# Designs tried in a protein design run: designed miniproteins, single chains, continued (4). Part 31

Each design is a single chain, and the fold is of that chain. pLDDT is the mean over its residues in the fold that is shown.

## One batch from the design tools (miniprotein)

Design m13044
Fold by ESMFold2-Fast:
Structure m13044 (fold): chain A 119 residues (1-119)
Amino acid sequence: SDFEKAVKLLIEALEHKLRGDTERANKLIDEAIKYLEKFIEKAKSRKDEVGKELQAIAYAMLAVAYALRGDTEKAREYLEKAKSLDTGSPLSQAAIEIAEAALRGDVEKALELLKKYFS
């Protein structure tokens, strides 16, 4: 799925960023953003709680991606969208926590949680 591809790319991007390979990390992030945007358009077509949860998780992952890219303003915008759509599910709460860690620059914590909940 587009979401699974995006998560795999974000995990690889976080690992490259921890190794100081910023150029490779940025390419992986840009690819992950495209898959997340595609997933969000599909999730928006749902009008139920599941569609809301999927949007919350995907917007949180966009916040992770933009935070890692150094676009803190877009990261904050997407994190606020994720919080506004949060249904209180364990996965949406985990995704928000990962995005908050990424925004703080805690790359190791973001990677740990992303692997724990989404891989």
Scores: mean pLDDT 88

Design m13045
Fold by ESMFold2-Fast:
Structure m13045 (fold): chain A 57 residues (1-57)
Amino acid sequence: SAAGEALRARILADPAALPSGYPYVVGRRLGVPEEEIAAMIEDHRRLLREVGAPTTA
């Protein structure tokens, strides 16, 4: 969905915000399905680990 695409872009632009849960709150308000939000969380955490980018620290 367009809302899902926008949420993905937002998460990728600010990966430090992922652990705070803020992107998911925004996604819910934009009408992104819960399963899509959950998939984004999983995919983003996996991507950050594989690339070696900071996740929480």
Scores: mean pLDDT 63

Design m13046
Fold by ESMFold2-Fast:
Structure m13046 (fold): chain A 74 residues (1-74)
Amino acid sequence: SPEEEAMEHFVRYLELAESDPERAREHLDKALEHIKKLPKERALEILTGLRDALRYRGDEESVEKVEERIEEIE
């Protein structure tokens, strides 16, 4: 499912974020592509969770990308 594919890519982002930040962000971009395929309400729930997780990690560039997606859906 798109949700499962998004989660798989987000897990890869988490695994790579410290060792290979550029590759990690490629996986985040793929997660966002899969989230776009979800129903609006579910996409917003997942995007909000990702935004909070990324803020906790201090990945400001990725927070901005997720916030742009939230604004597009709202």
Scores: mean pLDDT 85

Design m13047
Fold by ESMFold2-Fast:
Parts: structure tokens; C-alpha cells; sequence
Structure m13047 (fold): chain A 75 residues (1-75)
């Protein structure tokens, strides 16, 4: 469900950027996965940048760390 919402958001963003529906439909499954990953990484990078402004971001490590911190943030 969350994945489907990310896919819809990516399609919406691509349409806003001027991509046609045919161009969006022509994206391969791998390209679609990369866009979902990039969107998720951007959202998480924004969160991490706000929390750790001086940290050098490593996309996959930062994403995993942010996900774990969100789940375990019961302070």
C-alpha cells in the first residue's frame, strides 16, 4: 500500500515536471524502483539533514538509520 502510494506520487511529480503518461508508462520496472528509492531517499535525506545538518549523507545507510530511529524513537 505505501509502495503504491509512492508510485502514485512519483507519477504525479513526473506529470508536474512535464512528462507524459506514455513516458511514465514506458519506464521499466527497474527505473520505477530507482525513482521510488530516490524519492524515499530524498524525503529521508531531508529529515536527516534537519536532524544531523553536519552529517555527510550516505543514501542507503542514512535511510536505514532514519527508519530504525523512527521505529525506536520511543524516548
Amino acid sequence: KERAELEEEIERLLREEGFSQAEIDALSEAEREELIKQLRDVLIAQEIKERYPDKVLYPEESRKLAEELRKERKE
Scores: mean pLDDT 63

Design m13048
Fold by ESMFold2-Fast:
Structure m13048 (fold): chain A 119 residues (1-119)
Amino acid sequence: KEKELRELLEKTLEYLREAERLAEEALRLARERGSSGALVERLEGARAAARAAARLAEKALEDPSYIPGLLAMIEVLERAVEAALREAERDGDEEIRELVERLREAVEKAREYAEKAAA
C-alpha cells in the first residue's frame, strides 16, 4: 500500500510539474504576442496553482495528510486552466490554445493519480 501510494503521488507530481512547464510556456507566448490581459491573468493563475499543487504533492509524499489539500489545489488549477482555454479560444491564437489543451490533459492526469492516492 505505501509503495503504491508513493508511485501514485510521484506520478501526480510528474504531471503537475509538466502542467507548470506548459503554463509557463503559454504565459511566455501570451506576453510576447500581446495577448489579452484576461488570458495572461488566467495563465498566471494556472502557473501559481500548478506550483502550489506540486509543492503539496511533495509534502504528501512525506505525509499523506496533505492529500486533501493537494486535491483542493488541483481543483483550483482545473478552474484556472478552463478559464485560460476559453480566453485562448476567444483570442484566436491556435498555438497558445494547443498549449493550454496539453496543460488541461496534464492536469486531468494529475487529478486521476491524486484521486487514486486518496482512495
Scores: mean pLDDT 91

Design m13049
Fold by ESMFold2-Fast:
Structure m13049 (fold): chain A 102 residues (1-102)
Amino acid sequence: MSELEKFYKRQLVILGLKDIIDYLKKLAEESTDPEDRKAFNEAIKKYEKAIDAVRKGDYETAISYLDEAEKLAIPVLEKIDPEKAKLFRENMEYIKKLIKEA
């Protein structure tokens, strides 16, 4: 049971981060501001590195990349939709909790 629980928690984290990457890719493509596109693309790179760290079991590195990605994405999201930015922060805190429990 504990090995399966750890596997499913890692799976949920990886799938959640992939969904976030897809969402940010869509926002980058729809953005008319070059600086906003740059911020989303840099955040995407950090989320991809976080996925690699989660796969390796390097959770401290994963959390560090998630924090860096949020710092890039959140200010742009708050300009576009403050309510969605709030939900994004709440989802990121949940993902970090799952990582710490794995």
Scores: mean pLDDT 84

Design m13050
Fold by ESMFold2-Fast:
Structure m13050 (fold): chain A 67 residues (1-67)
Amino acid sequence: MSREELIEWLQKEFGLSREEAENLVDGLLTLIKDGFSDEVIVQFIQMQFPHLSREQALEVVRRVKEI
């Protein structure tokens, strides 16, 4: 999956702005690169977007790892 495809998916599925989606993707890529666990990354997503379920946050993590 490309970074652009993930940004467009986040905008369509969760109603994020372009800026919110870009900031989320870049933040998640940094956490993954630094070796944080999926649990910590899910907590980061839910802190930014509390309306997302754990299952939805895990799907975001899965898609970011495909970049």
Scores: mean pLDDT 83

Design m13051
Fold by ESMFold2-Fast:
Structure m13051 (fold): chain A 100 residues (1-100)
Amino acid sequence: SREDLIARTVSSVRGMGQLLKEHFRIWAEEKGLDPEEAVKLVEETTKKIQEAIRNEDFEGAKKIVEEFEKEAIEKYPDLASSIRSFAEMLKELIDEAKAA
């Protein structure tokens, strides 16, 4: 059902966000930066994406991804490749949910 698809999509976003948070935490710790500050940006962004998807606001969810990608690359240019990959995977996931 559509409700099952939305629930699975939200769970996928949460899982992907947890992996990216762990990557940001490890990177920040290696650089001697505050790991919790780096993780907070990913956590707040993925919560906003999950809420947009639950509300079936797929275009809003994609806009949040695009804004995160720009902000995160500006703040953490060393992580640009990981951030871009994460954003592309999320946009693809959102498009799949919208098409169903």
Scores: mean pLDDT 87

Design m13052
Fold by ESMFold2-Fast:
Structure m13052 (fold): chain A 105 residues (1-105)
Amino acid sequence: MEKKYTLNDGEEVTLTAGPGEKVEVTLTGSNAHAALFADGPGAEAKAKVTGSNNTVLLIARRGGKAKAEITSGSNNTVHLIAEDGGEVEAKVTGGSNNTVKIEEF
């Protein structure tokens, strides 16, 4: 099962991908907040950031995978957490003054 969402200015979303599920959020606006969870084997969560001043939290756990891509925009904050065999990846190909924090437990 795959779910795709686009966030505009000031919008917020919290989404969980369970085992075998995929969730993708694109942040095109500013001051948007996304919290994505990939929980269990085959779970995938992806955030793509093209806007500015956005906050993204990605948590991958129990064999889940979470990925963040920043392709444009500025002053975005992306926090990725890998727990209990989860896998996280961040890719920054554009923009400026973006912050990416990765923690593994």
Scores: mean pLDDT 85

Design m13053
Fold by ESMFold2-Fast:
Structure m13053 (fold): chain A 100 residues (1-100)
Amino acid sequence: STLEKILEIIKTESTYSVEGKSPEAEEIVREVAELLKNGDLEGARKLVKEAAEKGYEVRVGSYVDENRNLVTTIELTKDGELVGKGVIKSPKEVIDLAEE
């Protein structure tokens, strides 16, 4: 199905980059990015809850860039400050298939 093709593209053809002000912050963002890329929403929710117990907040957003790539952003904050950021970039075929 078209949806199965979209999910396979996200899983296999997306790239991601992560940054963190500490090894722990970078690890949290990396693990969230990998779980989201693989469609493991239960794993992502569990990790977000564990991060919250350590004082971190996770925010996830998405947009379509100028090249029609689907971009998912992950922001990690602690004590109101941005301490980690992740970006998952999925190729334009995701948007092209979703519009069919």
Scores: mean pLDDT 85

Design m13054
Fold by ESMFold2-Fast:
Structure m13054 (fold): chain A 115 residues (1-115)
Amino acid sequence: SMELEAAVEVVRAVFSTLRAGIEAGASPAEIWRRVQAVLEEQAKKMSEVLSPEMVDAIVDMVEEAAGAAVSAVGAGASLEEITAAAVAGLRSAGERNNVPEELLAAMVETLREVL
């Protein structure tokens, strides 16, 4: 589905950016700034093909997951702990936004693949 393809693409783009920031030793604030810029660009692309409600749901999920990951980075967490925090954020926001289980599962699997 277009929703699945778009959600997978935004998760891959955002968390690839986050991982690159971690590997470069960037500060949590710098990682968050870069992640926000990528998320904004991905939201514009999604708005061309998805409903506003679906764009808002995916953005909310990815922003909560990325925020949790950046907070874990700031706390000196391991990559496994950062990944767990991000996954927990996706699940929490996915439940809140009542997204289909298949969409949430695809986003979680993509996030785990990238981190």
Scores: mean pLDDT 91

Design m13055
Fold by ESMFold2-Fast:
Order: C-alpha cells, then sequence, then structure tokens
Structure m13055 (fold): chain A 97 residues (1-97)
C-alpha cells in the first residue's frame, strides 16, 4: 500500500541520515516496489540513489536518479537536486576530456 511505502520511505531516509546505506537501499527498494508508478516512487528512488552514491555504486545511482526524474521531473526537490548533480558531473567530465 502507499501508506506502507511512506513508512518504509521514512525509515529509509532515517537510515540514510545515520549512514546505514545498506539498510537505506533495502528499505527504499521495498518502498519503490509498493509505491508503483506514484510520485512516492520518485522520492524512494532518490533516497536509494543517494545510498548507492555513498556506497560508490555510481551506475545504480545514475540509473535511479534518471528513473526518478522520469516520474517527477522538477516536482520533487530531492530528485531535482540529484539530477542537477549528475548533469554537473557529466558536464565537468566532458570539459575535462
Amino acid sequence: SLEEARRLLAEAERALREGDYDRAIRLADEAVRLAGRSPLAAEALAVRAEAYFHRGDFDKYREDVRRAYEISGESVPRVSRLYAQIYTAEKIREIGE
């Protein structure tokens, strides 16, 4: 249910703040599954992406941010911030080549 997805998202955000990235990924993964195609899925994908980034799993980070942006565009602040970070990093890489 969406209520269960919201609870899991809140727990994932807490785990992310505490530096428990593996727990944040696990909780966010279930939140994404339960949220389906709702805007809540974009928030859960963004939390999972941040945890992947801290783990050094940059390919999964980029994929989750891309998926979140496809769902919410600019409407979810966490998603907009992460998408802007990816765009900036890719631009820096292009200039550095």
Scores: mean pLDDT 83

Design m13056
Fold by ESMFold2-Fast:
Structure m13056 (fold): chain A 92 residues (1-92)
Amino acid sequence: MEEEIERAKREVIEYARKLVEEYPKVSEEQLLDGLEEFIDVLLQVGATVEQIKELVEAYAKALEESNGDRAVAQRAIIEKAKELGLDVSFLG
């Protein structure tokens, strides 16, 4: 339902903002760019808020380790999603 989806998005976005404190090389803008669309797609494939948080953390860690390389970060998301049993064929 729309309100449940909006609440899930808000929770994940707040989690992402907190991850910036743990990954100081990652900017809030880098982590939030496209995040709402990413959350929408993951919720459509049946991902839980907890699983989406794990994917966002994997993205933040990969961004920090690669000095902001989005391709490396996207690869980290795909691998983490596979570990969680999510269908990520839509990610590339």
Scores: mean pLDDT 77

Design m13057
Fold by ESMFold2-Fast:
Structure m13057 (fold): chain A 87 residues (1-87)
Amino acid sequence: MMEEIKKKALEVAKKALDLAEKEGKTAQAIGALLRGLGDGIEKGRQGKEEYAKKGLEEGEKHLEKGDYVGAARGAGEALGTAGALLG
């Protein structure tokens, strides 16, 4: 489960960063990704497994809406949470 979430979150992050670059929002998207990653790592270390799936769902929803900065943040949270839980 967590490895699949990590894989999907990496794809969301890659798409979000690529699309943010086309909008001139690369720095904002990278900042959002890193902030999400930090939050996710903290949540994963606390055993809050739900944030891996919620971060992925949030990232996918923001991608659908064209909010690539929000998508990067959600993907970051999913990656951080899943990564902390996987070791």
Scores: mean pLDDT 84

Design m13058
Fold by ESMFold2-Fast:
Structure m13058 (fold): chain A 73 residues (1-73)
Amino acid sequence: DIRAALAARARGLAEALAADPEKLRAGWEEAIAELPPEAARLAREAFEAARAGDLAAATRLLEEALLLAYAAS
């Protein structure tokens, strides 16, 4: 259930980012620097969505970013 695992991971990441976005910003930028460019872009958009309190959008964007990163590995 790779899709279910990635969806659960995306939800957890979105919740963590929404709870404390500025505290996590440096670690987030460091982590996404190693992602493919398209995944990094989606992850940055997810960070902004989570900071704005849009957990649904953040989760969807992170799920897509994780799928792209998984496909690239």
Scores: mean pLDDT 82

Design m13059
Fold by ESMFold2-Fast:
Structure m13059 (fold): chain A 88 residues (1-88)
Amino acid sequence: DGNAWVEERRPEAERLLATHSPEEARKLLALPLLEAQMATWKKLLAATDDPEKREELEREREAFAEKAREILRELGIPEEEIEEALAK
């Protein structure tokens, strides 16, 4: 659940905002956010018994990954770091 994930990461976000600018904190949180979202996709795929539905979810995950690459590149995050986060 996305809301539960946000609440779990709230103390980390508050600490970063206390020591960094909002823009810098956003960049620092972007990769952990991507890793957490990819982990959620992995759990969904593992919980799916239907091979056809699993293939559909894999296509949706790839579309999400492509959009994530676009957004994170716009934020100035190195492509190597984006690919490492996507591989987890």
Scores: mean pLDDT 69

Design m13060
Fold by ESMFold2-Fast:
Structure m13060 (fold): chain A 85 residues (1-85)
Amino acid sequence: SETVEKLKAAIDKMLKGIDELKAIPGAPRTMPASAVRNLLQSLADFANVELKDSWIKVDADGTVSFDDLKEALEKLLAEAEKKEA
């Protein structure tokens, strides 16, 4: 669907942006868990999929690493693609 195609394009750009940020010395490597949850919930609502709490890996300091964010985005996209099949 057009929705899933747009979601994939947006997630692909986000994944590339995370990798580019990780290549910069001293750049942030984590996001607050609340920001990650809000982002993923908005994308899940847009794609009409259920957000699974297990996709969000929160560290002891209340943040989510960029690597865990990438994994969560990939899982959300895969779930959206399954619903279109």
Scores: mean pLDDT 84

Design m13061
Fold by ESMFold2-Fast:
Structure m13061 (fold): chain A 65 residues (1-65)
Amino acid sequence: SIELEAFEAFLRMIGTVSGEKIRLEVEGEKITIYSESEDESVRKTIEKLAKQLEEVTGKEVEIVY
């Protein structure tokens, strides 16, 4: 499905760019991304990918640091 493809692409990109483990939680029409990073570059990358994930899936995406 489009959602699975988006998740796989998102996780692969996060792993490549940040080197950090990031947790995703999906509940209905909402996706929550959990990250403990205080690195501004990593946070900006997560925000850009979150926006792309919203566009691809049509779901609400929230980031929790």
Scores: mean pLDDT 72

Design m13062
Fold by ESMFold2-Fast:
Structure m13062 (fold): chain A 88 residues (1-88)
Amino acid sequence: SMEEQRKEMEEALEKIKKEGSEEMQLKAKAVIRLMEELGTRKIEDLKNAIAARRGLDPADLSVAEKSRLLHEAIEEEIERIRKEEEEK
């Protein structure tokens, strides 16, 4: 029925909204933790610090490579946060 279709659509939209909010919170926590760990306050400094931590010279890396390393570091930190929350 039209009423059943409306309910299914509302449930799907609420789930997407909730999942998006949780993802945003985890990314924010990950960035803050990385900045604190590496002693940085700016995103460009964070990118350079992540490269240096991996034994790479930031000057030898493209903009795309620096962005990829930052993305990977954020995802690794999100996994750490999730594991910590599972232990509680």
Scores: mean pLDDT 76

Design m13063
Fold by ESMFold2-Fast:
Formats: C-alpha cells, sequence, structure tokens
Structure m13063 (fold): chain A 90 residues (1-90)
C-alpha cells in the first residue's frame, strides 16, 4: 500500500541519520516522500502526520550540521512547502 511505502521512506530517513548520510541525500528522500503523497492523493490528515514526522527528522539532522540561522531558514522553507502541499491535497 501507499501508506506502507511512506512508512518505509520515513524509516529509511531515520537510518540515514543514524548512518551519517549526507544532508542532501536525506533531503532527496524527503522530496520523494512529498511526491508520493501528492501523486497518490493521500488524505490531508495522514499527509500532515507523515510530513511532520519526516520534517522533524530532517530538522534534527540539520541542527547537527548547520548554524542556528541556517536551520531557521530551512524551517521557514519547509513550512512554506508544507502549507502549499496541504492546500494542493484539498
Amino acid sequence: SVLEEIEKIIKEMEEMVKNNSPFDELLEKYNELGTLILENKVSPEEAKEFLERAREILLEYAKKTFSEEEVEAIKEILEIQYKKFIEYLK
């Protein structure tokens, strides 16, 4: 199912953090998750849960790699992207 594929991507992101994968590769996985959600018209409620979980993983990893100002910029970009995503799923 699409939901099982989404859970798999989130688990892969968690493993990438554990294995110190490059941030760009983690961001690519986040984008794959977003594409899968949009293409399969996942409900806004489920999309919100999965995107929030993936965003938290991404931001925690970013905090280890980037300055506080860079992390804040990443947060703002991800929030804008998230809002557009949820609006598109309506």
Scores: mean pLDDT 83

Design m13064
Fold by ESMFold2-Fast:
Structure m13064 (fold): chain A 66 residues (1-66)
Amino acid sequence: GAHMEAGIAGAEAAVKEAEATGDAALARSAYHQARELAEMSSGELKERALEVAERARRVADAAGGG
C-alpha cells in the first residue's frame, strides 16, 4: 500500500545519503528498516527493499573495515 511505498522511498533516500556521506550509522539504520520492509512486502516492493538493504550493507561494511 501507499504506506509501504513511502517507507521504501524513505529507506532509498536514506541509503543514497549514506552512500554520498559514508555515514555508517545511517547505513545501518537504512539496512534494518529495508530488511523489515522486505519481510512485510512482496513482488516489486520486496525487490526494492532488498536492493536498499544490499546498498546499505555495502556502505556499513566499508565503514567497518569489512
Scores: mean pLDDT 83

Design m13065
Fold by ESMFold2-Fast:
Structure m13065 (fold): chain A 91 residues (1-91)
Amino acid sequence: SEERRRLAEEVERLLEEVEELEREIRESTSLSEEEKERLLRALEETRRALEEALRVLRDESASEEEIREAVRAAQEAAARLQELLAEILAK
């Protein structure tokens, strides 16, 4: 459906954002090794949630409820990580 396609495109954009943040964290000279490890773990969790959401969105047998739940979980994970990164990088 068109709605599934639109949601998949949104998840793909979030995955691109996660990849960019991973690169920025790895290349950062302002973050400690402990902070990098913590943030990279959070990004790994976010990426896994987004990849699972994309899998569900591309699965024609997935229910609407499964799709909504997967997308919501991925968006919540991405939002939490963005807030953490903004707080740390602002210092």
Scores: mean pLDDT 79

Design m13066
Fold by ESMFold2-Fast:
Structure m13066 (fold): chain A 81 residues (1-81)
Amino acid sequence: MEEEAKRLVHVRIRWTPRSPEDAARGQALLDAATEQTGGKRVSPDEVEIKMTKAELKTVLALAEALGRLSSELRVEIEEEP
């Protein structure tokens, strides 16, 4: 339903790089993702993004890319009531 597609989701991504080289690459991915989504860098290792549920595929692609560079990756998705 269109109500679900327009529902806001709060996405929090936290990651731990495997190496300093992976850290630099991951930071570039986070910069690109926050620019695309209007998200906020909370810290070097954490990003907060508010988006519609329909835009979640962008976050999933980012999470997959970061996962390849990460020793630990956490993605939290919370739907607004």
Scores: mean pLDDT 75

Design m13067
Fold by ESMFold2-Fast:
Structure m13067 (fold): chain A 65 residues (1-65)
Amino acid sequence: MKLGDKSERVKFAQEFFNSLFGLPVTGVYDERLKIFVLYFQKENNLEEDGVLDDKTFEALKKLVE
């Protein structure tokens, strides 16, 4: 998922970052969500591309579940 995308995956990521940092849950992948995705990728030694791909999403799910 990238800038402008809308999906359940984007909402899941926004809900995760909302609980930690107060990120609004809009359902749209915006620049603010991209900043948190990049930060998350850096902290978890993932590629810092700002894309909410399968690897990044699975890492998020493991922290929530």
Scores: mean pLDDT 76

Design m13068
Fold by ESMFold2-Fast:
Structure m13068 (fold): chain A 83 residues (1-83)
Amino acid sequence: MKLAEELARAIEEGDTEKVRELGKEIEEKIEKSSPEEALELLVEVGRAVAQALKTASPEARETALEQLRRLEEVAKKNVEKEK
């Protein structure tokens, strides 16, 4: 998905503000998704982040990992909400 690709690019470029913006957009999308869609989106984002972290600066890495943690919490809450 375009959002995961844009997030990976922002991480690689060290644009921490863009990483936070894209993280919020992905968070909102996960919150509005079905449990299955939320998990699929989280997996796709996680893979994109993992690849980008190989070339990321320490600051971009920390920002990306913080965003990923928040997305994991949101996806978990979405899944738990549906029985």
Scores: mean pLDDT 80

Design m13069
Fold by ESMFold2-Fast:
Parts: C-alpha cells; sequence; structure tokens
Structure m13069 (fold): chain A 63 residues (1-63)
C-alpha cells in the first residue's frame, strides 16, 4: 500500500537502514504487533541491520 511505502521510507531515514529492510520491519510488525525482542533480533540478523534498529523500528511501527 502507499501508506506502507511512505512509512518504510520514513522509518529507513529515522533508523539509517535501507528502505527494503525498513519495509520488512514494518510488514513484520503489522503481522505481529507484539513481536518479541528475540524475534526482532532474529529479523535484524536476517536483514543484515543492527538489532537496535529492528527493535526501534518495531516500536515506531506500532505507533
Amino acid sequence: SAALEQGAAALAALLGVPREAARAVAEATLKDPNMSRAEADALARELGIPAEAARQGAQLARL
């Protein structure tokens, strides 16, 4: 959706990660709003981004 694309672009800028990674974090958070710290860390490893970026992204995507 256009909202997801815009959200991914904003999230990528805020976290300093590639737009594709920010999009994946946003999509994962929409499917599981209660994603655990361990799940966020696993996603970060899969995407090749810092664990803290995935954690912050999941938190921001819930707002």
Scores: mean pLDDT 79

Design m13070
Fold by ESMFold2-Fast:
Structure m13070 (fold): chain A 90 residues (1-90)
Amino acid sequence: SMAERENYEQAIESAEKSLEELEKLFEEAEKEGDIEKLKEILEGLEYALPGLEALEAELEKKGFTELAKRVRELIKRAEELIERVKKALS
């Protein structure tokens, strides 16, 4: 339905915005050497990742292929950020 599609789009847009904010927070925390903030970012990303993977699978199953592609791109960005945070903590 149109309402179901709109709800998924809003959820994905919120996730995209949250990831952009986390990327900015990472850059600030890395520059400042804020180890506690880097750990919080890592924990938040690792906690969120399974939910994004489940969302991608659900969207594919429902035939929302374009939305599933957007979530797949978010997963890749989140995984890249996780690796950057881990490197900063090393």
Scores: mean pLDDT 89

Design m13071
Fold by ESMFold2-Fast:
Structure m13071 (fold): chain A 102 residues (1-102)
Amino acid sequence: ERVEARLFIVKDGKLAGYVELVIDGDELWITRIYIKPEFRGQGLGREALETVLEMAKKLGLKRVRLRVAASNERAIRVYESLGFKPVAETAEGLIEMAKDLP
Protein backbone atom coordinates (compact mmCIF):
# COMPACT_ATOMS: atom_id res chain seq x y z
CA GLU A 1 0.00 0.00 0.00
CA ARG A 2 1.28 3.49 -0.98
CA VAL A 3 1.50 6.18 1.73
CA GLU A 4 2.16 9.88 1.11
CA ALA A 5 3.06 12.16 4.01
CA ARG A 6 4.37 15.59 4.96
CA LEU A 7 6.41 16.01 8.14
CA PHE A 8 6.53 19.52 9.61
CA ILE A 9 9.80 20.83 11.08
CA VAL A 10 9.13 22.98 14.15
CA LYS A 11 11.73 25.08 16.01
CA ASP A 12 10.82 26.83 19.28
CA GLY A 13 7.09 26.53 18.46
CA LYS A 14 7.51 28.04 14.96
CA LEU A 15 7.08 26.30 11.59
CA ALA A 16 10.61 26.10 10.13
CA GLY A 17 10.07 23.77 7.16
CA TYR A 18 8.83 20.40 5.95
CA VAL A 19 9.75 17.09 4.37
CA GLU A 20 7.48 15.41 1.82
CA LEU A 21 7.81 11.65 1.41
CA VAL A 22 6.25 8.60 -0.24
CA ILE A 23 6.38 5.06 1.15
CA ASP A 24 5.80 2.41 -1.52
CA GLY A 25 6.42 -1.22 -0.58
CA ASP A 26 9.70 -1.47 1.36
CA GLU A 27 11.13 1.86 0.10
CA LEU A 28 10.77 5.49 1.23
CA TRP A 29 11.26 8.36 -1.23
CA ILE A 30 12.08 11.82 0.10
CA THR A 31 10.38 13.88 -2.61
CA ARG A 32 10.99 17.37 -1.15
CA ILE A 33 12.87 19.06 1.68
CA TYR A 34 12.19 22.73 2.42
CA ILE A 35 13.64 24.93 5.16
CA LYS A 36 12.47 28.56 5.43
CA PRO A 37 15.37 30.99 4.73
CA GLU A 38 15.37 32.43 8.29
CA PHE A 39 15.90 28.91 9.75
CA ARG A 40 18.77 27.84 7.43
CA GLY A 41 22.29 27.17 8.69
CA GLN A 42 21.03 25.55 11.93
CA GLY A 43 21.25 21.88 10.86
CA LEU A 44 17.44 21.47 10.77
CA GLY A 45 17.50 19.79 7.35
CA ARG A 46 20.05 17.26 8.59
CA GLU A 47 18.01 16.63 11.77
CA ALA A 48 14.87 16.11 9.65
CA LEU A 49 16.73 13.60 7.43
CA GLU A 50 17.97 11.71 10.52
CA THR A 51 14.38 11.59 11.83
CA VAL A 52 13.14 10.19 8.47
CA LEU A 53 15.91 7.54 8.48
CA GLU A 54 14.99 6.39 12.02
CA MET A 55 11.28 6.34 11.09
CA ALA A 56 12.07 4.19 8.01
CA LYS A 57 14.11 1.76 10.15
CA LYS A 58 11.29 1.45 12.72
CA LEU A 59 8.80 0.74 9.91
CA GLY A 60 11.05 -2.10 8.65
CA LEU A 61 11.74 -0.41 5.30
CA LYS A 62 14.75 -1.53 3.24
CA ARG A 63 15.80 1.65 1.44
CA VAL A 64 15.51 5.45 1.53
CA ARG A 65 15.91 7.29 -1.81
CA LEU A 66 16.06 10.88 -3.00
CA ARG A 67 17.01 12.95 -6.06
CA VAL A 68 19.31 15.97 -5.94
CA ALA A 69 20.65 18.34 -8.60
CA ALA A 70 24.21 17.34 -9.59
CA SER A 71 25.20 21.03 -9.14
CA ASN A 72 24.04 21.01 -5.47
CA GLU A 73 27.39 19.82 -4.08
CA ARG A 74 26.61 21.07 -0.54
CA ALA A 75 23.39 19.01 -0.28
CA ILE A 76 25.17 15.97 -1.78
CA ARG A 77 27.86 16.24 0.95
CA VAL A 78 25.16 16.30 3.67
CA TYR A 79 23.44 13.23 2.16
CA GLU A 80 26.77 11.36 1.86
CA SER A 81 27.56 12.19 5.53
CA LEU A 82 24.29 10.43 6.44
CA GLY A 83 25.26 7.29 4.48
CA PHE A 84 23.51 7.98 1.16
CA LYS A 85 25.38 6.84 -1.98
CA PRO A 86 24.86 7.89 -5.62
CA VAL A 87 23.09 5.05 -7.46
CA ALA A 88 22.01 6.66 -10.77
CA GLU A 89 22.25 9.82 -12.87
CA THR A 90 19.12 10.98 -14.71
CA ALA A 91 18.78 12.79 -18.06
CA GLU A 92 17.58 15.90 -16.17
CA GLY A 93 20.97 16.37 -14.43
CA LEU A 94 19.68 14.84 -11.20
CA ILE A 95 21.60 12.32 -9.11
CA GLU A 96 19.55 9.59 -7.47
CA MET A 97 20.95 8.73 -4.04
CA ALA A 98 20.01 5.83 -1.79
CA LYS A 99 20.69 4.47 1.68
CA ASP A 100 20.09 0.79 2.39
CA LEU A 101 18.75 0.05 5.86
CA PRO A 102 19.83 -2.86 8.14
Scores: mean pLDDT 84

Design m13072
Fold by ESMFold2-Fast:
Structure m13072 (fold): chain A 62 residues (1-62)
Amino acid sequence: SLEEARKKVRELAEKYGLNLTDEQIERAAELYVRAKEQNPDAYLGEGALRAILVKVADDEAA
């Protein structure tokens, strides 16, 4: 769910000391949910979520 995705994003960001805005957290959660919707049988672990976090942090469209 989107709520679980937000929680995982916040927990991982805190774990790695990433200072993300609420908007960046929301975008990361949406990307994670979208990836799960497109491939529901895939296990998206911490590595995949971390890649999404890096992508939103490096987004120059701020």
Scores: mean pLDDT 71

Design m13073
Fold by ESMFold2-Fast:
Structure m13073 (fold): chain A 81 residues (1-81)
Amino acid sequence: SSESEELLKKFEEYRKKMKEIFEKLASEEMKELLEQYKNTKDPFERQEIIKKIVKEIEELVKKHPEYTENELGIGAAVYTS
């Protein structure tokens, strides 16, 4: 339906907005962890990198309480895609 198409478009616009916010707020260390994640094929090493990324997002939320962990997490996920 047109309603579901508009909802998907709005969701993709929201995801792109979160990516832009994340790119502006993320530390160099955070961006380095995301590059390591992109280049890591081992699922156990990927899981350890994800744990570090989650901790960095938690710290970012503490500094920027206007955003939620989910919003910054979406931004990070889109950034790494």
Scores: mean pLDDT 82

Design m13074
Fold by ESMFold2-Fast:
Structure m13074 (fold): chain A 86 residues (1-86)
Amino acid sequence: KLSQEELNYLLLLAETLRRLSRLEGRDDLAAYADEVVKQLKSQGAVLTEEQKAMIDNTIEGFKLLSEESRKLLLENLKKEIEKLLK
């Protein structure tokens, strides 16, 4: 069972992955992230306004990365989410 802090942090990662994968046209990762977001929200996960702003800043930084770095970041985000979900 995940704590509220762990649920909120996982939602931050999953929402970030969802938005970035949609921008990159990675339908596979977007679908994965959508399922994780649904599961976390059903368990009471919430984002603060500060965390939402953090996602927006991450998206702007992502747009400045090379294609190779963007791909690596998406794969690493998925791996981190999977690791934290056990």
Scores: mean pLDDT 86

Design m13075
Fold by ESMFold2-Fast:
Structure m13075 (fold): chain A 115 residues (1-115)
Amino acid sequence: SEAIKKLQEQKKKAKETAEKLKKTINGTDEEQKKAVKEAEEVFKELEELGKELIKDPKTRELGLRLMIGLGAGKGLGEMARSSYIIAGESREKAEAKGAYYAMEFTAKTLEELAK
């Protein structure tokens, strides 16, 4: 129950962070950098949550699924970032787009786990 509440809170935060990243795609380089930094902080919080969940046998499977989902989301985001750089996008915009795809995937993972 407590683990599910934490996942629901992090799901809301991930969705809000993804929406902010989406909006900054049409913004300034400074807004894009700030949104990416906020996304990095959300990922660190989720990694710590995943590690804590793994330590408790009752939530271990949930924590492992969260960590795998985070890895997949980060991988997707890095592939997106790299691809947009090849396509001629600015570094700041490519990083914001990458972070958006990573966070969108992460929010969907959290939605599945928080049921």
Scores: mean pLDDT 89

Design m13076
Fold by ESMFold2-Fast:
Structure m13076 (fold): chain A 81 residues (1-81)
Amino acid sequence: DALARARAGREALVAELSRSSEEVARKVGEILEERLARGELEFPGVELYAEVLEELGLTSKEAFINSSPAELADLMLKAFA
């Protein structure tokens, strides 16, 4: 289930950021929760991760948007689990 994997990937990313930086994790969590509540998570798709991480200076947006939503969710789940 691609949606379940994407959800798990997002939760794993927030958990990893909480371990590395509480301030960064809090900001990412607020953005992700706000977009989830608005139902906007599916529209940005993989770009949601790329935009947040690039905005925080943690990675390249271009590198993330080249991954499919399923691949990105699987990668984040494995990388942060």
Scores: mean pLDDT 53

